# Designed miniproteins, single chains, continued (5), part 102

Each design is a single chain, and the fold is of that chain. pLDDT is the mean over its residues in the fold that is shown.

## One batch from the design tools (miniprotein)

Design m19764
Fold by ESMFold2-Fast:
Structure m19764 (fold): chain A 58 residues (1-58)
Amino acid sequence: SMSDEIKEKLKKMLNQMLNSKSKEERQKISDEITELVKKYGKIAVDLIGKVAEEELAK
């Protein structure tokens, strides 16, 4: 369930970043993703990769 929570947060953040209209908003989201990586390490990195692949497949 921890992986599911991280994946949901990452998917939401990636979607917000892709739809953001300002450089400042994108930077804020990028910083939040960086904090998830710092907190969860490899699990967060692996989940970011999976979410990115899913979005690129669309």
Scores: mean pLDDT 76

Design m19765
Fold by ESMFold2-Fast:
Structure m19765 (fold): chain A 60 residues (1-60)
Amino acid sequence: KKEEIEKLINEVVEKAKTATPEQVRDLIFELARKLKEMGYSTKEITEAIEKVVKKINYLK
């Protein structure tokens, strides 16, 4: 399951490279929704979103 989250994170990061800031926000919301539908906890979803944001926006 953690490997699936990592793959989804990497897919969002790759799409974000060519996306507008508005599209990036939509990609993040879609990722959160997808993870919730897959049965991941709020904590796991939050951690995945934080990792995506750090990779895209250089939050470190």
Scores: mean pLDDT 76

Design m19766
Fold by ESMFold2-Fast:
Structure m19766 (fold): chain A 83 residues (1-83)
Amino acid sequence: MSEEELEKEVKVALGLMYLNLGKKYLEQGEYEEAVELYKKAIELLKEGGASEELIAEALKNLAKAYKELGKYEEAEKYEKLAE
């Protein structure tokens, strides 16, 4: 395993941690915190080369958090990115 391969694996693992933490905050009604966690998850998952399916899941969850905050334009943007 090269340093580049290890870095990508670490980024995917961290992205998954942030995605799961974001889901927990979303379930608790902490929508602003969920948005920040999902944004960080998406960045890490993309940089790590995660599957389109996993990135789409993160984007859909981000859109849901924005809807709960009443930020419908942001929600629509991220729902479209998940397609």
Scores: mean pLDDT 86

Design m19767
Fold by ESMFold2-Fast:
Structure m19767 (fold): chain A 85 residues (1-85)
Amino acid sequence: MIQSANGTIAGISQDADNLYLHIALDDPIDAAVGDNVLIRNLASGQQSNGIIIGGDDRNLMIRLPLSSAPDLQIGDRVQIIITRS
């Protein structure tokens, strides 16, 4: 099953290896911890793959590798795509 939603980056933090994003969604989504997610920056068109690590139906917490992270800032508009088998 494929789900897609648009949202805004509400928070960013990082460590040595990972970027952590808080995305506030425009519409609720059915997502689970461990789901793979594609994040697309709507302004730049850059895409990156991450993993959902927490949140609720309107607020997602996503981890992605810092080495593969797009140039993202708080306030950026993003599309998220979740694919489940």
Scores: mean pLDDT 81

Design m19768
Fold by ESMFold2-Fast:
Structure m19768 (fold): chain A 69 residues (1-69)
Amino acid sequence: MEALESEEELEELREAGRELAERAIEAAKKGDFKKANSLAVAAALLFGAAGEKEEAREAMERVEKLQEE
Protein backbone atom coordinates (compact mmCIF):
# COMPACT_ATOMS: atom_id res chain seq x y z
CA MET A 1 0.00 0.00 0.00
CA GLU A 2 1.14 3.54 -0.64
CA ALA A 3 1.66 5.27 2.70
CA LEU A 4 2.29 8.91 3.48
CA GLU A 5 5.15 9.07 5.99
CA SER A 6 5.38 12.85 6.22
CA GLU A 7 3.34 14.53 8.94
CA GLU A 8 3.25 17.58 6.65
CA GLU A 9 1.58 15.56 3.86
CA LEU A 10 -0.92 14.05 6.32
CA GLU A 11 -1.71 17.50 7.71
CA GLU A 12 -2.37 18.80 4.18
CA LEU A 13 -4.90 15.98 3.68
CA ARG A 14 -6.52 16.75 7.06
CA GLU A 15 -6.74 20.46 6.20
CA ALA A 16 -8.27 19.72 2.79
CA GLY A 17 -10.74 17.33 4.43
CA ARG A 18 -11.75 19.93 7.03
CA GLU A 19 -12.22 22.56 4.31
CA LEU A 20 -14.43 20.26 2.21
CA ALA A 21 -16.41 19.16 5.29
CA GLU A 22 -17.09 22.82 6.17
CA ARG A 23 -18.15 23.51 2.57
CA ALA A 24 -20.44 20.45 2.67
CA ILE A 25 -22.14 21.75 5.84
CA GLU A 26 -22.61 25.17 4.21
CA ALA A 27 -24.16 23.55 1.12
CA ALA A 28 -26.52 21.49 3.31
CA LYS A 29 -27.61 24.62 5.21
CA LYS A 30 -28.46 26.23 1.86
CA GLY A 31 -30.53 23.18 0.86
CA ASP A 32 -28.06 22.00 -1.80
CA PHE A 33 -28.02 18.42 -0.52
CA LYS A 34 -26.55 16.91 -3.70
CA LYS A 35 -23.53 19.21 -3.46
CA ALA A 36 -23.33 18.68 0.31
CA ASN A 37 -23.22 14.88 -0.13
CA SER A 38 -20.54 15.09 -2.85
CA LEU A 39 -18.37 17.39 -0.71
CA ALA A 40 -18.88 15.25 2.42
CA VAL A 41 -17.82 12.10 0.52
CA ALA A 42 -14.71 13.92 -0.76
CA ALA A 43 -13.90 15.10 2.78
CA ALA A 44 -14.37 11.57 4.15
CA LEU A 45 -11.99 10.18 1.50
CA LEU A 46 -9.33 12.76 2.40
CA PHE A 47 -9.72 12.07 6.15
CA GLY A 48 -9.54 8.34 5.40
CA ALA A 49 -6.33 8.80 3.42
CA ALA A 50 -4.89 10.74 6.40
CA GLY A 51 -5.90 7.90 8.77
CA GLU A 52 -8.63 10.00 10.42
CA LYS A 53 -11.45 7.45 10.24
CA GLU A 54 -13.48 9.03 13.06
CA GLU A 55 -13.27 12.51 11.48
CA ALA A 56 -14.49 11.03 8.19
CA ARG A 57 -17.49 9.47 9.94
CA GLU A 58 -18.31 12.67 11.87
CA ALA A 59 -18.29 14.75 8.67
CA MET A 60 -20.73 12.41 6.94
CA GLU A 61 -23.06 12.25 9.96
CA ARG A 62 -23.19 16.06 10.33
CA VAL A 63 -24.25 16.51 6.70
CA GLU A 64 -26.87 13.73 6.94
CA LYS A 65 -28.43 15.39 10.00
CA LEU A 66 -28.68 18.71 8.17
CA GLN A 67 -30.32 17.02 5.16
CA GLU A 68 -33.23 15.91 7.40
CA GLU A 69 -33.92 19.52 8.40
Scores: mean pLDDT 75

Design m19769
Fold by ESMFold2-Fast:
Structure m19769 (fold): chain A 84 residues (1-84)
Amino acid sequence: PSQEEIDDGIAEIGLAMANVLAKQGKYDEAIKLYEDLIEKYPDSRLAGDAYSNLAKLYEKKGETEKAQEYREKARQLDPNNPYA
């Protein structure tokens, strides 16, 4: 497989793992994984999902300003995202 195919697979697994952690209430661990995904794959559609999920988690933590910033980033990458 190409590096792009490998990167896409790794990003997809990372997103899934972060989603599971968020569902379990492990917000700080989920946030770290989403931020790592964005850092490594900033231009992917998966980064858009990561930004939207970060916005939701920061909102749950009461960090409204960070939630708004990530929501705006998610909207830039995926305007149809329901969290944008």
Scores: mean pLDDT 76

Design m19770
Fold by ESMFold2-Fast:
Structure m19770 (fold): chain A 84 residues (1-84)
Amino acid sequence: RISELVARAVGAALRALAGADEAGDEETVELIGEGVKAFSEEDFEKAVEYAREAAKRAREKGDEETAEAAEEFARLVRELEEAK
């Protein structure tokens, strides 16, 4: 179901936001926020780009949990785009 993919994507984005916020990484929080905004505007390509940049930045800082959540968000957004 498309609603299941949307719920999972939102969940992944919220986990990434929580992880970046707890790490005090304001820049990664902003990138994930921009990705969520693009997702809400159905600009899935930009949503994936922001999510991947957030994941890369989190990983460079050693925050694997936030990086994995951001990568999951990007993957689910891509799956949702392909399902439409």
Scores: mean pLDDT 82

Design m19771
Fold by ESMFold2-Fast:
Structure m19771 (fold): chain A 94 residues (1-94)
Amino acid sequence: MREKMAEIAEKLAEIAEKKGYTSLAKVFRDFAEALREGNDLEAETYAALAIMQAHLLEKEDPEFAKLVREAITAILNGDFEKAEEYVKKLEELV
């Protein structure tokens, strides 16, 4: 499960990078590493940072911002299937 969640976070980083959101992409890579290591506190910290950065994008890219927040929430809840669903929707936006 941890590896699958980390892989989803890596996909979020790739999507953010393709969109030109370089800072958000870096946060997602740090999030993926924390998930892979099983460092829950660090993972929650990076998730919060990613959610804050997504919120700042809401005026420019509201659908992307919404899907990013929902994907992070699904990852934190351990809902792999729902996280994958949101990632697929995000891939359609790039």
Scores: mean pLDDT 86

Design m19772
Fold by ESMFold2-Fast:
Structure m19772 (fold): chain A 57 residues (1-57)
Amino acid sequence: SLLEEATEEMIRSAEETGKVDTEAIKKKLIEAGLSEKEAEEIVRQAERLALRHIARS
């Protein structure tokens, strides 16, 4: 799913570079056919999930 892909991208980016470009992920989602509001919602959810994974909680 797009949410899972966004979450995995955020985790990978954080682990490899120490940074997450949420704007770049949002643009990829819009390019995939989502509206701006839908992309923002997925980015918000993915960020929460990625933070939980990184914190191991």
Scores: mean pLDDT 79

Design m19773
Fold by ESMFold2-Fast:
Order: sequence, then structure tokens, then C-alpha cells
Structure m19773 (fold): chain A 65 residues (1-65)
Amino acid sequence: MEELRREVLRVVTELTDAIINNDIEGVKKAIERLEKLRPHLPPELQKGVDAAIETAKKKLEEIKK
């Protein structure tokens, strides 16, 4: 469980950095990694990951304009 939590934190950090830098490819890769991790996470972490993915998808839509 702790290893999965550390991996999620790492990916969320990478996602945040990609969003700040308007790195479209980095945001897409981070979303894909979070979606793959989601089924293996406890419900509390799943909710956090879902929120992060939703925010990232909205940011991608803004960057593409």
C-alpha cells in the first residue's frame, strides 16, 4: 500500500509540474499513469486521483484553445 501511495504522489507531482509548464504531452502521460493506478488504490486515494485527472483534462482543453 505505501509503495502505491508513493507512486501516486510522484505522478501527481509530475502532473502538477506539467500543468504549470503547459506541457501537453506530460499532462497526457500523467493522466494515463493515474488511470492505470486507480483500480489498485484504496477509495480515498481513488477520489483524489479522480479529481486530479478531471482538473488535468480541463487544463488540456484550455491549452488546446
Scores: mean pLDDT 79

Design m19774
Fold by ESMFold2-Fast:
Structure m19774 (fold): chain A 94 residues (1-94)
Amino acid sequence: SNAERFQKQLEEFYKKVAEILSKLIEDLKNGKITVEEAVKRFKEEIDKLASELDPDVADYLKNLRDVIEHIAKTKSKEEFLKYMEELLKELKDR
């Protein structure tokens, strides 16, 4: 079914998103990048990933990108980092 193909594609790309988040969290904690640089890299990686997906699947990643950008602009660095860590845990538990 179309729903099963959609779900499998989402699961594979959630795994890729988790890898991206894991690296950004590590670099942020080690002071290698700023929050602004992390958002920029995340947006670039998500836009690249979305270009390889069905448009309906890509919209899920686009929404995630927009949420992360919003948190970075409206919350502290500590709250931003905590949000990214909680998101990474959720994605790994799928």
Scores: mean pLDDT 79

Design m19775
Fold by ESMFold2-Fast:
Structure m19775 (fold): chain A 74 residues (1-74)
Amino acid sequence: SAEELIEKAEEYYKKGLEYYEKGDYEKAIEEYTKAIELYEEVAENYPEYKEEALEKEIEAAVNHLKAAVELVFK
C-alpha cells in the first residue's frame, strides 16, 4: 500500500539523518537514496499520494545534496 511505502521511506530518511549527524555522509546518501526511490514509487503508482510523495522526495533530495556537499568539501 502507499501508506506502507511512505512509512518505509520515512524510516530510510530518518536513518539518513542519523548517519548525517554522525558524519557518515556516504551512508547518509545511501539511506536518502532508498527513501527517494520509495517516494518515487509512491508518486508513480498511487496518484492520490503523488503530491505528498513528491514533496517528501524533494526534502530527501535536498538532504542528499547536503550530504554530498559534505563529502566533496570535507
Scores: mean pLDDT 88

Design m19776
Fold by ESMFold2-Fast:
Structure m19776 (fold): chain A 62 residues (1-62)
Amino acid sequence: GAEAREYIEKAEEALRKGDARTAAEYAGKASKAAQENGDEESLKRAEEIGKRAVEAIARGAP
């Protein structure tokens, strides 16, 4: 739904700015919203962004 898409956009913007922790937080919110709405596409996208954010944190991103 729209809420999951908004969280995905915020997560992607945070990741572009190098704020990996904020990106992980929004990706988590997006995954939850997508799961509650049965939005498989948004869920997959949120999981991918979340994985990238966690990997960035592991590499020393804030």
Scores: mean pLDDT 83

Design m19777
Fold by ESMFold2-Fast:
Structure m19777 (fold): chain A 67 residues (1-67)
Amino acid sequence: MKNSREAAIEALKKIEELEKTDPEKAKELLKILADVLKENNDLETAKLVEEVYEGKLSIEEAIKKIE
């Protein structure tokens, strides 16, 4: 994926759906997503994903901030 913002939005939407059935796995995927974004030098989007992981931001609000 070349566009890290678009990829993060798509991943967050899938994680939100997963949280309804497997919240532990959803949390693991949030952690992985943040790490992948850092590896791609998208530090701002990674920070938003980390705030979702910490419960400081909803997935919906994070998507709005990334867009």
Scores: mean pLDDT 81

Design m19778
Fold by ESMFold2-Fast:
Structure m19778 (fold): chain A 87 residues (1-87)
Amino acid sequence: MKEDLEKAKKAYEEGNYVEAIRYFLKAIEKDPNNAEAYYLLGKVFYDLGEYEKALEFYRKAMEIDPDNPEIQKFLEEVEKKLEEKRK
């Protein structure tokens, strides 16, 4: 759990999005109530331009930790990007 989350964060910082996604998914599998893992996975998909997937993961993070202002801010940023796409 902790090891997978830390490996995912390191991979994300290094720009290795494939490895980051893999370890974030492992962290979620071990602890499905880990809001940080969902929000960071959403951030990876946001950086990849996959705004619909980012939105889904941010919404899950908000369900787990609704009072987290960082997750709320990123949710709003993703919704704005989806509006800009006009799809």
Scores: mean pLDDT 80

Design m19779
Fold by ESMFold2-Fast:
Structure m19779 (fold): chain A 91 residues (1-91)
Amino acid sequence: AAAEAERLRAWLEAVGERRAEAMRARLLAAGVPEAQAEELAERLRELGRRLAALAARIWEAGRWTPEDVAELGALDAEVARLVAEARALEA
């Protein structure tokens, strides 16, 4: 049902927000400038929102489309690049 998809989306967005805040805190602890840490955290929040929207759409549809698989692959690649960039700054 649409209400269940909306609850899933809201929950996933909240999880994404917590992960972004954790990344920001780790970057600040590593001495990364606040503006740069916030930029990376916001990029992670945006990717989290896109993933939450995709998950909610799949849940409501009850099936995966080839387009959904391609979008998930693209989001996974973007998250991997962002995590690698953040880890390089923590070194």
Scores: mean pLDDT 86

Design m19780
Fold by ESMFold2-Fast:
Structure m19780 (fold): chain A 106 residues (1-106)
Amino acid sequence: MDYEKRIAELEKRLAENPDDAEVHYELGLAYYEMGKYDEAIKYFERAVELADGELKARAYTLLGEVYYKMGKYDEAIKYFKQALEIDPSNERAKRLLKEAEEKKKS
């Protein structure tokens, strides 16, 4: 997969519409898949500012996952809880929240 081409296309779309929540979310995903966690966080934070409903819940879940990957369990817990406030039935966020809380206790 060509992440450089994907990012370039998304950056063009962002230049035309700087407040496109979906584009920020997709840029966050691309950087997360590349292991560029600081960039992923930046784009997901902007996505949660701009989005509502399902997209906001998805962006919060991915913020939690990025922080979990970085070993920042307090931040991970915070964002999984925010995702679950929007979508209480999200089994992935529930599972990852429990795992992050166990890591913090250990």
Scores: mean pLDDT 86

Design m19781
Fold by ESMFold2-Fast:
Structure m19781 (fold): chain A 65 residues (1-65)
Amino acid sequence: SSSRYTAAQIRMIGLQVEGYDIEIKKENGVYVITLGTNSEEAKKAAEELKKAMEDVGVKVEIKYK
């Protein structure tokens, strides 16, 4: 909820999920996480990132390609 916690949490999680080919883009106030792979490991990483971001008060959607 605080701006400092939100930015630090997103950066920390971003470093972990980059290994799974995950991109994050903000569209119309919603963060869209796009997965470059359909592996269960990548899906789980995206779901954990989504939950952490929602816990700080942002809306998140996950897309698969």
Scores: mean pLDDT 66

Design m19782
Fold by ESMFold2-Fast:
Structure m19782 (fold): chain A 56 residues (1-56)
Amino acid sequence: MKEEEEKERREEIQREVYTVSLFSRERAVRLAGSASGEKDREKAEEFVKEALEKAE
């Protein structure tokens, strides 16, 4: 059930993380970690980086 919705949700979260990163990268990293359930700071930072790259 959650597999397809989870992928779409991740893209939505990436968009929100991108917006937050324009004001504060640290807040964006924390948001990414909390939203994705990943407390590993390095993975959260990669999530922010990926969100910035995919921003259109």
Scores: mean pLDDT 68

Design m19783
Fold by ESMFold2-Fast:
Structure m19783 (fold): chain A 118 residues (1-118)
Amino acid sequence: SIVVTESGGGTFAEGGSLTLTAKISGADLKESSVGWYRQRPGQPLEAIAFISHYKGGVFVAGDVAGRAHASVDYSKQTAYLHLRDLRREDTAVYYAAVGLKGAKKPVAWGQGTPVTVV
């Protein structure tokens, strides 16, 4: 019933920037959290950013601190991840995930958005 539709992937230059977009339907983002995750080649899935209206905060992981900005447009039910100063190590499949209030695990995941940094 919750659908996460991702866009904004592709091939990017090292030192450039990208914006990933996740449009969410079937859940009110004011009563939910959005997490951004990635899986680099040969590595486990890692959490890189979290945003939650009901918890009043944004979390950004240390590996991308100072380079990543996460935001939500609640009127459009759309979450954004902006990543700057791209490195080859940012090459990964990126996922947006929706968490419901009180749940420790995401209840819905995006399809995965490939990002290649060259």
Scores: mean pLDDT 85

Design m19784
Fold by ESMFold2-Fast:
Structure m19784 (fold): chain A 80 residues (1-80)
Amino acid sequence: GKMPKAISELAVPRLIQALKHEDENVRLAAVQALGKIGDERAIEALNKVAEEDSSATVRAWAKFTIKEIQAIKDNPSEKT
């Protein structure tokens, strides 16, 4: 909730779409970007990636990113 609304509203749907891309580098970049945004809307899509993605690297990053977003939700240490 700390990112500019315009970035979250435009980027999150596009990044969720990018998680379905055929190129694993595009999916990996989307996972990392969603982690930086920290929007809970990404958690459901990231869970699918963590379970279904063909790339072990993308799955590992998705799991890590979910934990980061959940940590922000439960303990907002990034909120200065």
Scores: mean pLDDT 74

Design m19785
Fold by ESMFold2-Fast:
Structure m19785 (fold): chain A 61 residues (1-61)
Amino acid sequence: MPGQLAVATEDFTAQSPEELSLKKGDVLEILEVLDRERVRVRNLATGETGIVPGSVLAPLP
């Protein structure tokens, strides 16, 4: 499945069990866009999945 790739633009700390903590520069696969504030991603380095704010993601060029 062709997942859109994105990079974390800043550190993000999970505030709920559904959320995934990120470090700036993490490369992520976008699995599902739920809404403007909620994006389900997979961290390609760790294989972990979770929800993150769309505002901390930038699509890879």
Scores: mean pLDDT 79

Design m19786
Fold by ESMFold2-Fast:
Structure m19786 (fold): chain A 90 residues (1-90)
Amino acid sequence: MPSEKEIEAEINLSLARMSISVLKTAKGLSKEEAEEMVKLAAKQAEEALKNGAPKEEVAEIYEEAARVAEEKGLEELAKELREKAEELRK
């Protein structure tokens, strides 16, 4: 039986991936709505990491979120997310 932490990690990874999927497929999001969803995905990925999610999976989420942020013109947020992904792979 998975532990409470393992369950929380898996839930937060799934939520982060879903947020990114919505960001990639939704054409009608404002820049502000996109920024909020990118920040939400990053927060969910961070919560997954705190609960023991694999660093590689969290890094992939940060990289994908950074790519979406850059496409939406959120350059500073994209930079922060790329730096977080790189730190996890060190």
Scores: mean pLDDT 83

Design m19787
Fold by ESMFold2-Fast:
Structure m19787 (fold): chain A 66 residues (1-66)
Amino acid sequence: TTVLVGEGASREAADRAAAALEASGGQATVEYGEKTTIVAEGVSASGATAAALILIGDGAEVKVEF
């Protein structure tokens, strides 16, 4: 089971990452604030990788556990 946690992304990057996770069959929870947090569980490795690249490109801190 793949778990992804991202923190400090913009709302736009978090929304794009969530869309990538959802397109790969996963579910993501996004909490909007001064720093946006995204958490996803049970996602595919390819979906998690795509989302992580979006978030890292936006300067967010990302952890992926396969």
Scores: mean pLDDT 79

Design m19788
Fold by ESMFold2-Fast:
Structure m19788 (fold): chain A 93 residues (1-93)
Amino acid sequence: IEEAKKLYKKGMLLYEQGKYEEAIELYKEAIKLAEGKDPLLTAHMYTNLGEAYYKLGKLEEAIKAYEKALEYDPENETAKENLEKVKEELKKK
């Protein structure tokens, strides 16, 4: 789990730098290491994965990531709010 947290932290730093594709790869690696062993951490990682996909305009991938976050933490407000936002954007197109 410490290895997952380390990769996740690196992914967040890349996201802050606008390196969304690189952040996505680190988030995916961190998620694989966590694999639901820490459900709240896994939900946070999927939420940030969704945000990175959203920044790249990958709306369907963002939706799937937010849905995964809610499977691990159904009360995750950030994932709920972002999921609704992305679904509304798809309706406008």
Scores: mean pLDDT 82

Design m19789
Fold by ESMFold2-Fast:
Structure m19789 (fold): chain A 55 residues (1-55)
Amino acid sequence: PADPSRGGMAGAAGAAAAGADGERLQRGTKWGYNSGLEGHSEAESFEAGAAAGRA
């Protein structure tokens, strides 16, 4: 379905996912440490994902 009015959701979806994950990741940082600093990279990847979510 070619719905141009929904085209803008790409950026919103990325921002929402990054925001939610970012906050949740901070609480679960202890779990990320056990994964070999994977949590730290995930936070950066999600933050970048918010900006690139529109791409």
Scores: mean pLDDT 49

Design m19790
Fold by ESMFold2-Fast:
Structure m19790 (fold): chain A 81 residues (1-81)
Amino acid sequence: SLEELGGEFQRVTQEALRKIVSDQAAAKGLIERLRELVERFRELAEKYRTSDPEMARKAELLALAGENAIEYLEAQLERVG
């Protein structure tokens, strides 16, 4: 569900932030997981576009948040490495 995926997005983002300094390989893996979550949010946005526009909007916002998180995390990895 969107709620479960949103919770996973939050956990993965927090873990990636913790791993950026201590374990860059793990951080890169978590960023890839965030990319998968963004794709799933986009799929949910399209799925709910006509049946539940509010759910579609929430999924679109989560996809955007995920893209922003990935960009930020990648920039932090470059600064540390």
Scores: mean pLDDT 87

Design m19791
Fold by ESMFold2-Fast:
Structure m19791 (fold): chain A 78 residues (1-78)
Amino acid sequence: MEEAERLREEILELAETDYPLAVARLVGLVLLGIGYELDGKYEEAALWYEAAAEVAEAMGDPLAKTLRKKAEEAKEKA
């Protein structure tokens, strides 16, 4: 969780100074969630999807709702 929280905070700071880079880092968080989910590490996948959802929500990205759903689905499998 510490790594996901750290990256979330870094991306939120980037959203104020370098929005395109913040979007690229948000995609990175989503890919990490997918990677953990494919490895069957659903607890970790849920944490990464939650971090991505929080970043997306702060940025006003419509993907936030989908990412929240993915986090909840991963929690159910954990």
Scores: mean pLDDT 78

Design m19792
Fold by ESMFold2-Fast:
Structure m19792 (fold): chain A 70 residues (1-70)
Amino acid sequence: KEELEELIKEAERVIERFADNPEVVEAARRLIEAAKKYLENPSEELKKEVREETLRLVGAVLREIGDQLD
């Protein structure tokens, strides 16, 4: 529970820091929604969804950082 609440806070922080990147904002928003669903109804399927959305957000942030170098 505490780890998921921290994950939601980190995703909200990412939205604030990368507000000009709609791909990052959308990925962070999806992660927040998945984490909230899991907190209300814990299941293996929702746990997998949280993991998949976390990896998607990490990928989007890394792409943004890479684009800033080019």
Scores: mean pLDDT 81

Design m19793
Fold by ESMFold2-Fast:
Structure m19793 (fold): chain A 62 residues (1-62)
Amino acid sequence: SLDEALVQIVKGGKYLEEGKYEEAAEWFRKASDLFREAGHTELADGAEQLAKEAYEKAGLPV
């Protein structure tokens, strides 16, 4: 649901603040999947972009 996706975004942001970039990316990716399931394609694409940026900061392939 949309509410669940928003909770995942908040969790991702918290891990990002802690410098836990890989964990942050995982939460943003989960949010992207939930937004897509809810039919919010633009929000899903935004969450996927946040995940890619977090993976990039972690030095991981995107």
Scores: mean pLDDT 82

Design m19794
Fold by ESMFold2-Fast:
Structure m19794 (fold): chain A 56 residues (1-56)
Amino acid sequence: GPSVPYTVKPGDTLREIAAKYGLDPLRGVRDIALANPHLQSPDLIKEGEVLNVPLP
């Protein structure tokens, strides 16, 4: 499906980013992690990093 680039802000979590796009907090976090295979863990995101957010 379509995805959008999102620039991580200080204090952002994948759960919060998923919620911004209307995604389920658990499934959305996994989908974002799968769309960004360079991520070591969903808890390890860096401010200024650009993530691909898959839309429903």
Scores: mean pLDDT 76

Design m19795
Fold by ESMFold2-Fast:
Structure m19795 (fold): chain A 61 residues (1-61)
Amino acid sequence: MSKEEIINRLYDLSLRAKELGDYDLSGEAMDIATKLGNGEISKEEAIEKAKELERKIEELE
C-alpha cells in the first residue's frame, strides 16, 4: 500500500466516524494522516493505527 493510499483510507475512516457521530475517532484518523504526510510516523505505524480505527468504526456500524 502506498503512502497516498494509506492517507486516502484514513480520510475515508475520518468521514465514516464523523457520519456515525464519533468526532474523536474522526480526529484521530485525520491526525494519523497528517503525521504520515509529514513523515512523523512510518507507513507501518499508520497502517496499524488505521486497522485499529477501522475495527472501532465497524463496531459502531
Scores: mean pLDDT 83

Design m19796
Fold by ESMFold2-Fast:
Structure m19796 (fold): chain A 107 residues (1-107)
Amino acid sequence: MAEELAEAVAKAVTLLLEKGKEEQAARLLDAVTAAFEAALAGDVEAAERAAEEAVKIAKEAGEEVEKEARRAAEAIIEMARTASPEELAAARTAVAEAVGAAVEAAR
């Protein structure tokens, strides 16, 4: 789950950066961060709203970005419902590392 989530977020960010949509990439990451913070607080409804906001941002950039954002959203929502705080923290770290690598590669 954490690896699939990290790959989906990193791919969505990479696609946005390749399209020159740096502001949308930042907004997507803000929404993903909000979803993790809500999930860690045990607020599943807030996590679902933040995840859907990420999908909405990605949809404006095109179908391929929307597909990856939806995969990430589904994974975050499932983790908000079922994952331990330790699993959520590990997933958040994996996402941060994968996104960092994607941004570094976008030279």
Scores: mean pLDDT 84

Design m19797
Fold by ESMFold2-Fast:
Structure m19797 (fold): chain A 74 residues (1-74)
Amino acid sequence: SAEEQLMAALLSHFLDLLRDDPALQARVREAYAAARSLEEFLARMREIAAEIPDADVREQALAALDRVEAYAAA
């Protein structure tokens, strides 16, 4: 489905953003495996994004979540 494709794309993007943080990468993978919907996945990813210590990476992560959320709401 389109939602499954969005979740997979968001997973790949976050893993790429967090390539230097294996602990946060593990949490992202766990969130993907545990999520039952795009909405649940977005909520879990927003929690992870808030914990990103690098401000520039955190802003990029939050912006990606906002864009996916806006697209899904349309």
Scores: mean pLDDT 87

Design m19799
Fold by ESMFold2-Fast:
Parts: C-alpha cells; structure tokens; sequence
Structure m19799 (fold): chain A 56 residues (1-56)
C-alpha cells in the first residue's frame, strides 16, 4: 500500500539552511536510495507531502 507522510518544510528548510525545494530533493533522493518506489514529493505551503510505496 502507498504510504503518505507530512513533514514541516519550513522548519526543515530553516534547520538545514537550504530551500524547501532542496529539502524535497534530499527526501526524494534518500527514499529512492533506500529502495522505495513511486516516490512523490510536493510542497504545500509549509508542509512537505511525501508519498511512496515500500519495497515488497
């Protein structure tokens, strides 16, 4: 089943010192590297919505 997670994009951007877009890219890359498929990452205001399918 597809998993959905919500992260505070503004807080992560501030904590890491990078843009919200860079946070989204790092999250996508990390999940893909971990073997997750169908990774979708979108920024909705202050929230980073992450959707992915776990490996079988």
Amino acid sequence: AMVTAELDATELSRALGVSKEEVAERVRTALEAAGYSDVEVEIRGDTLVVRFRPPP
Scores: mean pLDDT 82

Design m19800
Fold by ESMFold2-Fast:
Structure m19800 (fold): chain A 62 residues (1-62)
Amino acid sequence: MEEEKRLEESLEIAREIGRELRELAEPLDEAYRRHAADPAAAREAMREALEEVAKRVQEEKE
């Protein structure tokens, strides 16, 4: 019983996080698609985008 309630609460939280992450992930998707023909450039662009997303998420938690 409690596990079911905890699971539902976790799913709701995951949906909210997913919604926020989608907005933060759009720049990441754009950077990756733009450099898809060059894996090295794509990795560098994705790394920078991920750092930006991580920074935003960290600031939000404060």
Scores: mean pLDDT 66

